# Designed miniproteins, single chains, continued (5): the designs that were tried, part 4

Each design is a single chain, and the fold is of that chain. pLDDT is the mean over its residues in the fold that is shown.

## One batch from the design tools (miniprotein)

Design m16104
Fold by ESMFold2-Fast:
Structure m16104 (fold): chain A 72 residues (1-72)
Amino acid sequence: FKEALELFRKLQEALRAMAAAPEISEAQIAEVNALQAELDRKLRELLSPEEYERLQSLPLAEQFRYLEEKAK
């Protein structure tokens, strides 16, 4: 879970960087896509199908808190 939490943090940082950029580069888009794919893959490995669905139903802030608790 620590790896999933770290990927979630990196994804949020990458999305904020893209939103703040005057021009979005192909490298930034590739980075966000790679982080999203890796996070989804790790979450599907770490969580049961029920837990995964539950997490996806939560607001973004609560998703972060859930992963933070699991990383402890």
Scores: mean pLDDT 75

Design m16105
Fold by ESMFold2-Fast:
Structure m16105 (fold): chain A 77 residues (1-77)
Amino acid sequence: MDDWASQQQKDWLTELADLVKKKGPDALRKKLKEEFPLAPDDLIDKYVDILTQLAQGKISVDQALQQLQEAVQQSLA
C-alpha cells in the first residue's frame, strides 16, 4: 500500500489547516469552492469545519483525514 499517497493527503490537509490559521475558514471555503466548483455546499462546509478543528489542534491529522473520508462517503450517498 502507498504510505506515500497517504502522507501526501496528510500534507495537503496540513496545508489547508495552515490556510485557516493565517486567513481564516472563509478563505479555505473560497479555495475549496474554486477547486471543486461542483461540490455541494454541505460537503464544503464539512471540510471547513474539520480543517478548522485541525487548525485549532482539537483533532489530529489522522482524525481529520478519517472524518473527511466519512463526509465524502455520506455525500456520495
Scores: mean pLDDT 77

Design m16106
Fold by ESMFold2-Fast:
Structure m16106 (fold): chain A 71 residues (1-71)
Amino acid sequence: PPVIKLEGTGMHDIKLENSETLYENKETGEMTVEGTVKEVSEKLRAAGIKVGDHVKVTVESDGTMTVTPLK
């Protein structure tokens, strides 16, 4: 499955259940979290992300979000 990269406001496009923070930088706002999709925006749904998917989400310092589907 393809990695999906969105320009945006960080985590506002996705909500995760049972999330685990894998990486966090408090100074830059960068973070990587892993969890199960609880809620998803129309943009991510159109890109193939669904509620119940297990994903890794990386947020860059500029708010750019990358969603990587996991097995």
Scores: mean pLDDT 74

Design m16107
Fold by ESMFold2-Fast:
Structure m16107 (fold): chain A 74 residues (1-74)
Amino acid sequence: SSAADAEIKSLHQEIQKLMAEMVFNPNADRKKLAEELRKKVEELLALVREHRPEQQEGADEFEKQAEEAIKLLL
């Protein structure tokens, strides 16, 4: 549905903003941002699995990138 597409796009943008905040803001609460990032990635994966399974490979790669960012910055 178009609603699912809009929500997936919104989550993708939120995840990118959280990753950028963790990388580029030296005053960031990285532990709090990592928790929010993981939550948003889980929400994205659930929506992709339910509504856009053809996008699963891209979503899995995005999860991997988020986890590597957390691993390097905590």
Scores: mean pLDDT 83

Design m16108
Fold by ESMFold2-Fast:
Structure m16108 (fold): chain A 76 residues (1-76)
Amino acid sequence: SAFDAEAAALLARLAAAMAEHGGGPHAWEFLDAEVVDGEVALHLTRTDALPADADEGARRIAARSEELRAAAEARR
């Protein structure tokens, strides 16, 4: 489904970015993803804090995930 394809693409992008940076820490836990009016809405839970040794890529992904989560919540 479109939902599954978009969720898989987002997870693959996260995995690729972490691999490129030597396996950076997980900043976000994906709970669910859905398609709302043709747009992907992400349901994420924030980890309390990134480890001090989190690489730059992991931090940028966390920031982007928060933006997407906030946008999805705002649409409701």
Scores: mean pLDDT 54

Design m16109
Fold by ESMFold2-Fast:
Structure m16109 (fold): chain A 70 residues (1-70)
Amino acid sequence: SAAERFAAFEERGRAHFASLSEERQKVIREVGETLRTIGDALDEGLRRGRREGLSVREAIDIGAELFRKA
């Protein structure tokens, strides 16, 4: 199932992350925070687009604008 694949991926990711140097772990955390901010903005754009009956592309554009202003 998708949940089993995701759980296996998370477990492998945690093991790999723990094997990295402290400097590499810090960089990965910083990249993760940036990706999360982008994801949150994209999700808000998609939510607004659904309410307004917009296309996926228009919703993505809203998310990109929200990220740029954040």
Scores: mean pLDDT 69

Design m16110
Fold by ESMFold2-Fast:
Structure m16110 (fold): chain A 65 residues (1-65)
Amino acid sequence: MEEVERALERIRRGEGLDESMDPEVILEVARRIAEEMKAKLKAAGIAIDEAELEAELARVEEYLA
């Protein structure tokens, strides 16, 4: 989804997300950020609770539903 890639680029530039953005796009952006954060934490040798990360994603899905 091209809108997801555009939203990710906006976040990388520190512009944030547009409040008028589709909730589905926001949810997909959150999932991609979570995956990138997971990879960075793993590379830094930090133990991560994958179940806790999934629970946070579920909270975002529930909030946006």
Scores: mean pLDDT 68

Design m16111
Fold by ESMFold2-Fast:
Structure m16111 (fold): chain A 107 residues (1-107)
Amino acid sequence: SPLDEVLLLVAEIQAVLGEMVTLKEDGRLTPEQLDELEARINELIEKVESYLPHLPPELQAAVRELIDTVRELVKALREGKPLDEIRELQARVTELFARVQALARAL
């Protein structure tokens, strides 16, 4: 279903973000790796956006807020923001994904 596809894609986005944050924490996030992982995030977001019109409006809004926060986290990584700011954005992504999952279960 479109909902199942969105949940799988969002879980994959979280996995890629986790890899980016781990590389940043280890001091191993190179510009090349950042470009590669950002391109992968953008491909996953594009796929999520293709399924959005098939979801209920409340889920569409929650998924869009999640995508906006994902983009903010990637931008913070690109700008070399401190780890504390990166972790706060990562925690917010986790909270928003939990919100999306809760809304999906309520259908």
Scores: mean pLDDT 89

Design m16112
Fold by ESMFold2-Fast:
Structure m16112 (fold): chain A 78 residues (1-78)
Amino acid sequence: MLSEEKVFLIAEFLQELLEKFNLSKETLDFIMDLVIEAAKKGSLETLKKVIEAILEELEKGITDKKKLEETVEKVLKE
């Protein structure tokens, strides 16, 4: 079970994705799966860093699934 704080961060992230980025449902589902898995594996601080890193890649126009996965893996290894 995810903490209330983690659920809130994930909900805020989803809202930001929907408001700022025109992502396909497939890409959105993939990103949300990555974030939920990171939330299960890491601390609240790690989840914040994962969300921040994904947003930075998306702001650069990077929506490639492999690059997003590699970005999340780098944060989780730290």
Scores: mean pLDDT 83

Design m16113
Fold by ESMFold2-Fast:
Structure m16113 (fold): chain A 84 residues (1-84)
Amino acid sequence: SAEEEALKYIENEELEKAKELIPEILKEAGVDTEAAREAVEALMEGLTELIKLKKKGLPKEEIEKKGKELSEKIKPLIEKAQAE
């Protein structure tokens, strides 16, 4: 699936290639809204940064904290996507 391919790009820190798959991910999910696109893009960017931090050897507790910060940041975008 496009989602699985995008996750592989994110794990390899190839964010721009992962973003090229956003239209196909949205199509497979049955959503075609700008809010959904923005939510997926923000999630991809945040996950890519978390992977970079993990590879640089940040402690598990710091990674978890950054993950929670990402979740709080994207929550309004997800809620907007679900409302549209």
Scores: mean pLDDT 80

Design m16114
Fold by ESMFold2-Fast:
Structure m16114 (fold): chain A 55 residues (1-55)
Amino acid sequence: SKGEEGGFYASLGYAIGEHYGNKEAVQLGAKALFSTDPEERYELGKKAYDLGIEA
């Protein structure tokens, strides 16, 4: 589901952001992980992941 996929991306973005000190990736990843809306979780999680891998 989109919620599950969003959670996957959010977890990766958060972890990568923490490792490389990318605060925006960490904040977006955390927000996505706490979101109860599957669409919001996917959108924020994907953005967190994209920002994380740019670090």
Scores: mean pLDDT 80

Design m16115
Fold by ESMFold2-Fast:
Structure m16115 (fold): chain A 80 residues (1-80)
Amino acid sequence: GLSAAAVLDFISNEVGKFVKDGKFIENKDRPEFNKLAGKTAPSVRELARWLMHGELPSPKYGLDPEAMREVRAWLEKELP
């Protein structure tokens, strides 16, 4: 199974590449994140809980659940 530490490191290192000034940015190399562009990025711990346990981030971030599902499908391919 996935360790919490490994998932936190993965999200910090990989997802963090698509975050600037606390918001998701567009990236030609990872177009899956373009659906989230301009939205406030959840904390690494909230993203880890979502990835490990299916717990969606707080509604305050304005993230669409369907877009999050698509991003999760991509992230699952990149997990250690």
Scores: mean pLDDT 72

Design m16116
Fold by ESMFold2-Fast:
Structure m16116 (fold): chain A 90 residues (1-90)
Amino acid sequence: MKEERLKKEIMEILHVSEELADLILKNLESLEEAEEFVRLLRRLKELAERLKANPDDEALQEEVEREAEERLEEIKKADEILKKAADEYR
């Protein structure tokens, strides 16, 4: 099931418990929104790993900053979902 796959990806990317991953998915209104969220998380992890491997690469820093600006609304939405899930988990 796609939902089970998305839950596992959230757990692996964020290093969170299954319970917290389930709460994150519950705060996403649709499977489509959940797939978009996981796609964003995978991309941000990829960019973070590339930047960590090449911290002095100015061109990479500019590319990452530009992509972050393009994805600003998606990032804000993801942050809000994560905060809601974390608050429910407490």
Scores: mean pLDDT 79

Design m16117
Fold by ESMFold2-Fast:
Structure m16117 (fold): chain A 81 residues (1-81)
Amino acid sequence: SARDKAIEIAEKTVLTAYLAGEVSPEQASEAFRRAVEAIESQPADDLEGIAAALREAAKSEKDPRVSKVLEEIAEKVEEYL
């Protein structure tokens, strides 16, 4: 499903940022939590809605490192539109 693909993208993006030293363990956990919340707030087959929700999560995030990871997830999900 679109939801399953978006969650896989979120997992891979967060892990990549963490391994690259771009986020702390706490920031990685928060980015993944917020990404899953945004993804699950939308219908499982609504890839456009999922991408838009991820963009809104990034804009509302006050931690710039967490916000950047959420933006990267949104961009990768948008590649499948």
Scores: mean pLDDT 89

Design m16118
Fold by ESMFold2-Fast:
Structure m16118 (fold): chain A 72 residues (1-72)
Amino acid sequence: GMAALKEKAEKALALLREIAARSDDPRLHELLAEAEKAYEAGNYEEVLKLAKEAIELDIEIGVKELKEVVLK
């Protein structure tokens, strides 16, 4: 139901804040801002979609950083 979806979105948003706090990449900060706006609008499905996009981006950033450190 909606209450369960809201709780899931709240947990996803909290994790997204942790990801954004560890990164200086403005794209992660933009995704967090969009997710917070979606949550305020009651669009919990959009929060989950944005959190998924942020996870995919965080993985991409981490892979690039590892390549630059290891393969330099």
Scores: mean pLDDT 83

Design m16119
Fold by ESMFold2-Fast:
Structure m16119 (fold): chain A 91 residues (1-91)
Amino acid sequence: MKEVLKILALSIKNAAKLVGDKESLELAEKALELVDTDPEKAIEYLKKAIEILYKKGHLSEEEYKAAMAALEAAKDPSKTGEEILDEALKA
């Protein structure tokens, strides 16, 4: 779902900006640009940004699991935005 993917990309972009991580910021910005034209590539860039933030200790294990669950749910076009958010909150 493009709207949920945009919200996730904005959240990761803001987190990267706050911690000063240029690599994850660039990946999140590229993901935001691709959400409407190539959502599969947007998901790939967001996954990389989330993994970088987690590896550097900027995300807890629970936050990492929630972000990855939201990303996986966004790949399924049959899921509603509410279902994607509910899955993220359960992680």
Scores: mean pLDDT 75

Design m16120
Fold by ESMFold2-Fast:
Structure m16120 (fold): chain A 70 residues (1-70)
Amino acid sequence: MDQQAAQLEAQAKQLEAQARETGGQLAKAVKEQQETGNSKAKEASELGKKFTDLQQQSDQLRQQSQQLKS
């Protein structure tokens, strides 16, 4: 079970890294909208959804890892 838990944690870390990249892109889009006045609402919305999905997947994998350790 420890090996399966470790694999789930590794996958969770990869999703967290992707979420951080997506969050950075979201922050950049929001900043560009504020600085230029050009609407980035659609891009920001899409990036926000992707960020949320990645966080949920990471959280689910971490919960599964914890269950295997129990």
Scores: mean pLDDT 79

Design m16121
Fold by ESMFold2-Fast:
Parts: structure tokens; C-alpha cells; sequence
Structure m16121 (fold): chain A 70 residues (1-70)
């Protein structure tokens, strides 16, 4: 299983990075099989959860974790 880990301070940073995260997760899912994605954020939880849902449902990530950073 391949694990991708990301951290973002705000929703704008997360939204700017989202296309790259989706692209990388999709590529690794196709090439390596099971992919785990972890997204940490300060206050952008709804945006991070929306991205996590997309990664799980549309990209096929095996495990997606969203957590709040201190």
C-alpha cells in the first residue's frame, strides 16, 4: 500500500493542491493498487472532507483520513 500525506493551513492552499493530489492518487491507484491518503488541515475540514470523499468514491483510494491540525 502506498501512503500519501498532505498538510494545509487553509482552504485556499488545499483547493490549489487538490488537482495534483487527485492526479497523483489516481496514478498510484492504477500503477500500485491500494492507496492511502492522509489530509491534515487547520480549519479547512469541510473542504478536506469533500476532497477525501472524492478520493474514496471517484478515485478509489483504499483509505482516506482527514484530521485537524493544532
Amino acid sequence: MVKLSYSFDDADDLKAAAPGIVSEARKLREEKGPVEVEIGTRGALDTARALGKFLGEEVGASKVTVRELP
Scores: mean pLDDT 81

Design m16122
Fold by ESMFold2-Fast:
Structure m16122 (fold): chain A 98 residues (1-98)
Amino acid sequence: VTSVLLTLRLTIETDLSEEEAKKAAEELEKRAREIMKKLGATGFVGARAEGNTIYLGALLVLPDEAAAREVERALVELAEKTPGVTKVEAESQLTPLP
């Protein structure tokens, strides 16, 4: 079975204050880690706030493309459902692993 590497970057625009955005970034990172574990992804996820914009990055190994797309969708939905979020932009790349 060939695994895939998912590289995901989310740019999350908010109407939150800088302090609220920082707290939201910490909560998003925590919830993203739980989604990763539930969906069987291994690797790294992190979120940070710059002003009122939150950046979420992920570098994840998954068993197939379908699983990678499911994780991507779940993380985008998590970001979109976060209170104060006005826009989510997603960049993703899949790399087949031997």
Scores: mean pLDDT 85

Design m16123
Fold by ESMFold2-Fast:
Parts: C-alpha cells; structure tokens; sequence
Structure m16123 (fold): chain A 78 residues (1-78)
C-alpha cells in the first residue's frame, strides 16, 4: 500500500474516532448546550472522515454526519 494511501486511511480513521467520541459525549451530556456542541463536533468530524476516506465508506460517514447534525438541531430546540 502506498504511504500516501495509508496516510489518508489513518487520517479518515482518526476523524471517525473523534466523531464517535464526540457523539458519545453528547449522548452522556445532560446540558442541552453542551449536548448541542458535542453533536456539532461529531458532525464536523464525520464530514472530515468522509472527505478523507475511500468512496466505499463515504456514504455511511456522510449519513453519520447528517444524523449528528439532526441531533444538534434537536438539542438547540430543547
């Protein structure tokens, strides 16, 4: 595997992990503003992961970003 390709895969994986961590933090938060902030961060990380990742996983990561964005909007409405 070329180093450039491996670097992109690692970058995508790191962004996905950051997105999952932010999502877990949001789900555990009882403060609506903190919850909204964490969901927004999750959406941003999943979008970065989708951009960096291979085409085969991009739709799933984009869906994760859309779901996090929806939860962000719901938290702001609370």
Amino acid sequence: VPQEELDREVEAAVYEIKGVVALIAAERSTDPLEKARDYQEAAEWFRKAAEAGPPSVRPLLEQAAIDAERKYQEALAS
Scores: mean pLDDT 82

Design m16124
Fold by ESMFold2-Fast:
Structure m16124 (fold): chain A 68 residues (1-68)
Amino acid sequence: SEIEKLEKEAESYRTMADALNAGVERASALAAQGDPEARRAHQEMTRLADSYRKKAEELEEKIKKLKE
């Protein structure tokens, strides 16, 4: 069903965001030690994690409307 496809996509985006958030935490610790590459990685991973989270939320909202 369409709902099942959307749920799988939302789950995928959530999984990717969670993995990136773990990387953000590690990069943040290294950036605090003054590593400039870690600082760039932290910013890039944070933006990407936020993007994937927003995509998951958009899909979850669409699923909710379809179930109403």
Scores: mean pLDDT 82

Design m16125
Fold by ESMFold2-Fast:
Structure m16125 (fold): chain A 91 residues (1-91)
Amino acid sequence: MKIEEELLKLAKEGEKALEAGDYERAAYLHLKILLKASELGLYPSKEEIIKWLEENAEKMTPDMALGYAKALKEYMGETELAKKLEEQAKK
């Protein structure tokens, strides 16, 4: 079925969030797209996504960190990485 259409819809919502200056929602949707794509066997893999988040968490703006934390918690629950992203969001 039209999984590519679902990913495109999420991408369009992300672009709309960026245009509105809603960087938290843009980051949230970006990670949802990546995680959904990885579940479908598309690149990047879940392991690569988690590694990128871990390596880049401290470089994120508070809004971006909060958005990524929300998406990660929906997918994996309250993990150490999700807590690290939430702490970055408090800066």
Scores: mean pLDDT 79

Design m16126
Fold by ESMFold2-Fast:
Structure m16126 (fold): chain A 78 residues (1-78)
Amino acid sequence: EKAEKLREEAERKRREMREAAERLREQAEELLKDPEKEYIGLMLLIAAESEEWVGERITKKLLEKAEEEERRREEEEK
């Protein structure tokens, strides 16, 4: 159960971060069409990149924890 919860959390975090990055890129695209807002658009693109990077790191850590919990459960089952 704990391993399952960690995998669900990893999946949720990955999805949330991807959705957030996608929204930021969408906003950036609109802002980049306006020369006066170009810098804000570029800043949002950087923010989207950061969201993906953070999301990947969190997801990796959660999946590693889930794998560890799964191994521990297998040992308990034996």
Scores: mean pLDDT 79

Design m16127
Fold by ESMFold2-Fast:
Structure m16127 (fold): chain A 64 residues (1-64)
Amino acid sequence: DKEWAQKVIERGREVLEKAETEEVREAARETIRTAEDYLAGKASAIDVVGAQMRLLGALVDEEL
C-alpha cells in the first residue's frame, strides 16, 4: 500500500524534527529509509513494520 508507506515517511519526518536524542533521530531516519525502499520495491512491508517497532522502542526509552 503506497499511501501507507507515504504516511510512515511523513510521521518519520515529524518525529525526526522533534527528536531530542540521537537514538530517536537515527531510528526515525531508518524508518524513513526503509519506507522509501519499500516504495522502490527494495524492502517488504515487514521490513517497514520492523523499523517502526524499533522507532517506537527508541521513543519509549527517551521518555523513561
Scores: mean pLDDT 82

Design m16128
Fold by ESMFold2-Fast:
Structure m16128 (fold): chain A 95 residues (1-95)
Amino acid sequence: PLSPVVAKTEEDKEVLELALAVQEIIAEVAREMEREGKNEATPENVEEALARLQERLKAYLKEKGLPEEYLKLIEEGGKGLERFVEELAKKMAEI
């Protein structure tokens, strides 16, 4: 059966598009880290993975012209990234 993900408004479509893009960026960073032999969860590898995620998410948001509040959360790093993901999950739950 197909996943029943239906966007009903332009705002819902933007949230879904952002969520899918975030998932793909996370997957791409994970694949890059694995190819470089950095797939172990060491503090150094985790810090590098978070830095790559931050850079890619910032680039995506700037390119798409998405809300400045999201960019600010991402620029804060670790806790800001966690808050960004939480806000996105909350918006997804409201669709």
Scores: mean pLDDT 70

Design m16129
Fold by ESMFold2-Fast:
Structure m16129 (fold): chain A 55 residues (1-55)
Amino acid sequence: SKVRELVLEEASITVKYMLEYIKYKVTGDEKYKEKAEELQEESDRIAAEIRELLA
């Protein structure tokens, strides 16, 4: 189902976000923060799509 595919994609992005954020906290390198912010935006988009499909 489309919802299942989006939920799995969201889970994958969440894991990537956590890893980039941890790298930022450990290194202080702004590139990891930028990457985490991009992943958060993508996550928000997918979450909105899931909500629309479940409405």
Scores: mean pLDDT 86

Design m16130
Fold by ESMFold2-Fast:
Structure m16130 (fold): chain A 88 residues (1-88)
Amino acid sequence: SEDFEEAERLLREAEELYRQGNYKEAAELARRAILLLMKEIEDRSQLLRGIATLLRSIGYLFDGNDKEAAEVALEGARELLDYLKAQG
C-alpha cells in the first residue's frame, strides 16, 4: 500500500539521519513510520506493541535522551515492518 511504501521510505531516511547523529529527526521519522505501519495491522497485540514503542520513544525524548528515543523507534518500526512482510 501507499502507507507501507511511505513507511519504508521514512524508515530508510530515519536510519540515515541516525548514522549522521541527527537523533531527534531520526526518532520523529521512525515514529511516523510506526504510525503508518499500524494502519496495516489487524492484530491487537502488534498494535499494542506499536503504541508501547511510541510512548517509550516519546518518554526518552521528554527526558532529553534523543539517541535512545531514536533507537527505540527505529527498532520498533523494523519489527512492525518485518511482521507485515511475514503476513504476505
Scores: mean pLDDT 88

Design m16131
Fold by ESMFold2-Fast:
Structure m16131 (fold): chain A 80 residues (1-80)
Amino acid sequence: SKKDQFDNNLENGLKAADDVIKEAEKLGLKDIIEKAKKLKKELEQLRNSGSYSKEDRQKLVFIGSEITMLEIKLFVIKKS
């Protein structure tokens, strides 16, 4: 179902946030760690709400974009 896809995307987002936290911790990047932890908390709030509203779907897309931006920032730092 579309809700199952939402739930899967949410769990993938949580995993991605954890991966960013772990990598940023290895590099000592405090600001990235703090931002990723805040995004993880927002994803956990979405999961705990149990709702599947238009607002929830839009919020998940926004949070996913923010995580992707952190992944890009980590990639650039690792290349430097």
Scores: mean pLDDT 88

Design m16132
Fold by ESMFold2-Fast:
Order: structure tokens, then sequence, then C-alpha cells
Structure m16132 (fold): chain A 91 residues (1-91)
């Protein structure tokens, strides 16, 4: 159910924007995109631009993660998982 996982990821980003602010929402969105990119790479569906974008998001998230609260870090991990599952389900 890719649509449900996408809806859950969007709901999480929206909730974080309302409760923890735009920075937490940006981190969750980037984490979801990283998860989706990882799934596409594993499926052999990622092109060179998608692989490069995933590397850039991974590097940015690695730097951002230590500046986040434990709660925000857990939310980002959940967003990454949801993005991964959505991309895998759509395959």
Amino acid sequence: EGEKADAEALALVKELKETAGDEAARVALAAGQLGAGRALEELGKADEEELAQRERLEAWLAEAKPTLSEEQQRAAEEAERLGYEAARADA
C-alpha cells in the first residue's frame, strides 16, 4: 500500500511542522526522500541523478541529525522508513 505509506509520511511532516517547526518538518521530508531513494536504488530503478540526490540528502541529514532533539531524530527515522516502504510498495 504505497499510497497509505505516502499519506502517513505526509501526515508526519505536517504534524512536525505544526508541533516542532519548519526545520523538523524539512528534516523529516528529506529523510523520507532518502528512504525512497534507497528503495529505488535497491530495485535498480534509480537513475544517476536520483543516486546523486540520495548521496546529497544522506550527507545533509548526517550533519543535521546531531543538531536535532531525540524526538525529532526518531521522527526523521520514521519518515525515512515510510518513504522506503512507499517506494518499495509502488514497485
Scores: mean pLDDT 71

Design m16133
Fold by ESMFold2-Fast:
Structure m16133 (fold): chain A 80 residues (1-80)
Amino acid sequence: SLEARLEELAAEIEKLTEHLKEVADKLYAGEEIPEKDKKLIDLVKEALGRLAALYAAGKPLSELVALAEELLEEVKKILA
């Protein structure tokens, strides 16, 4: 169901946000961040642009959710 998919997305976004906060703390401390984290930041930036484009085009929530799920699978590959 769409509701179950949104719940799963919320949980995965929460995990990603926690990781990105850790990366931000390292940047603020003047530390070098791993190449994985640089790739992750680039992917998140691109993901936000793609989701915004679908929203602006008037696409249904189900298409936005499907793209977000696809992008989170790419996030998991980078972090593996």
Scores: mean pLDDT 84

Design m16134
Fold by ESMFold2-Fast:
Structure m16134 (fold): chain A 68 residues (1-68)
Amino acid sequence: SRGELLRRLYELAARMTPEQKERLVDLFRERIAEADAWRAAGMPDSELNRRVFELDRRVLEEAERIVA
């Protein structure tokens, strides 16, 4: 679920150094920009929700790499 994904991100963020947290913030900025571009392009809500969930999963995977 999206809630479980966010919980995992928060648990990872709690273990991060300030430098690693800055990298996570950059990932969120990129994620926001990509989602906003999809909305601006007129992507249907059902497709947007699916793609945003996949994008959030990619952010989690990158956050796990930052902590490793």
Scores: mean pLDDT 84

Design m16135
Fold by ESMFold2-Fast:
Structure m16135 (fold): chain A 99 residues (1-99)
Amino acid sequence: KLSPEELERELEEGVSLVAVATASVVALKTGDAAMAVDALERLLKRGVVVGSEAVELVVRTALALGDREAARRLEELIRKHGIKLSPEVEELLKRAIAA
């Protein structure tokens, strides 16, 4: 059932999550949510497969730091790249923009 193409996509999603998690930890320690958004943007611009967990982590990082500008940049990236969010993550993103 697992094709080489499906395995490559799953591995890229895992690598994307690790990269975004690393940037998010640094963002939380420095108070700079832009670091997490920048990491996600670089992955998306290079056409790397990014799973929903990586996007959710960036949303949560922006919300935790209260960075409305980073949250607005993230919303624009999500819209530009046609990323589908769960209703729960969409609500968190709206809260991050409003906070």
Scores: mean pLDDT 83

Design m16136
Fold by ESMFold2-Fast:
Structure m16136 (fold): chain A 81 residues (1-81)
Amino acid sequence: APSKEEQRAELLAEADREIAREAARLDITDPAVLAQVRLFAEWAIEELLADPSLSLEEARRLVRDAIRTLMTDAARALRAA
């Protein structure tokens, strides 16, 4: 089974890929917004890693879904400003 360090690295890599994809798709270039989403992703990953009932595959899906939601909300807020 993968170690907690290997699981953390995999989830962080997944988060970074999803942030990059959503930033490109939604045209989010604000570095403060991207840094805030990344910080939230790090926090969410630690919460997911603390749950022994979650598989790595389920944790990866939850990370992607959380980032998509945050990036969509950020894009909405930026358009309203």
Scores: mean pLDDT 84

Design m16137
Fold by ESMFold2-Fast:
Structure m16137 (fold): chain A 89 residues (1-89)
Amino acid sequence: MYTAEEVRERALEIADKIVEEKTKELNLSPKFAEFVKKYVRKLLEIDLDRIAEKYPEFTEEQVEEILKRVEESVKDAVDLLYKIINYKP
């Protein structure tokens, strides 16, 4: 079993990695990359806090599912922020 704190730390670590990889691919400035990391981390913490309130511990299968969804959501969030900020009609 994994604690909510362990799941949170792993999820935030994966989120930071995805943001770094995506911002490098999109050739974004370091300042913008830090802004995106801060924004994504803030949103992710809200969702993780909500999950932690319902479940004090997690199975390995639940952790894998959470981390997979985090990776997908972070990728989508970075792509959306990029489109909004660099909008071309």
Scores: mean pLDDT 77

Design m16138
Fold by ESMFold2-Fast:
Structure m16138 (fold): chain A 67 residues (1-67)
Amino acid sequence: MSEEEILQAGAGGAAARAAKELSERTGVDLSDIEVRIETTEDTATGTARYGEEEVVVTVSREEILNP
């Protein structure tokens, strides 16, 4: 497994965590939550949004590669 694959998996995990947290806070189904993923050299960020409600989960590159 490449470092790129691990980082992409980490970004997906962050997005899933954000969506679950927003769903638990609002009572909204996961299918109604908008999810976005953003990666940089140092971080992976997952954003979940429903209307004006937003949850952002950011994990560092070091956290993803050395859990």
Scores: mean pLDDT 75

Design m16139
Fold by ESMFold2-Fast:
Structure m16139 (fold): chain A 81 residues (1-81)
Amino acid sequence: AAEAVERLRRLAPAALAALSPAVRAELLALSERLAAAEDPEERFRLAREMIRLLEAAGHPELAAALRELLAEAERKYAAAA
């Protein structure tokens, strides 16, 4: 988890700078919805959309780091149910 977070910090600035304005706007909108979401299932859905968008935009390493963090969050949620 800590390693995935550090990879996000390292990779995100360059990836975000390389994104088209339209993709950057979509990612920002998803990020804002994720921050406002109260339901864990909705948060997981939004996180999956962000991962898909980053992969489609040509940033598979950043997408992989996010996927690792999402998988950990989903496992913790499932264990708590």
Scores: mean pLDDT 78

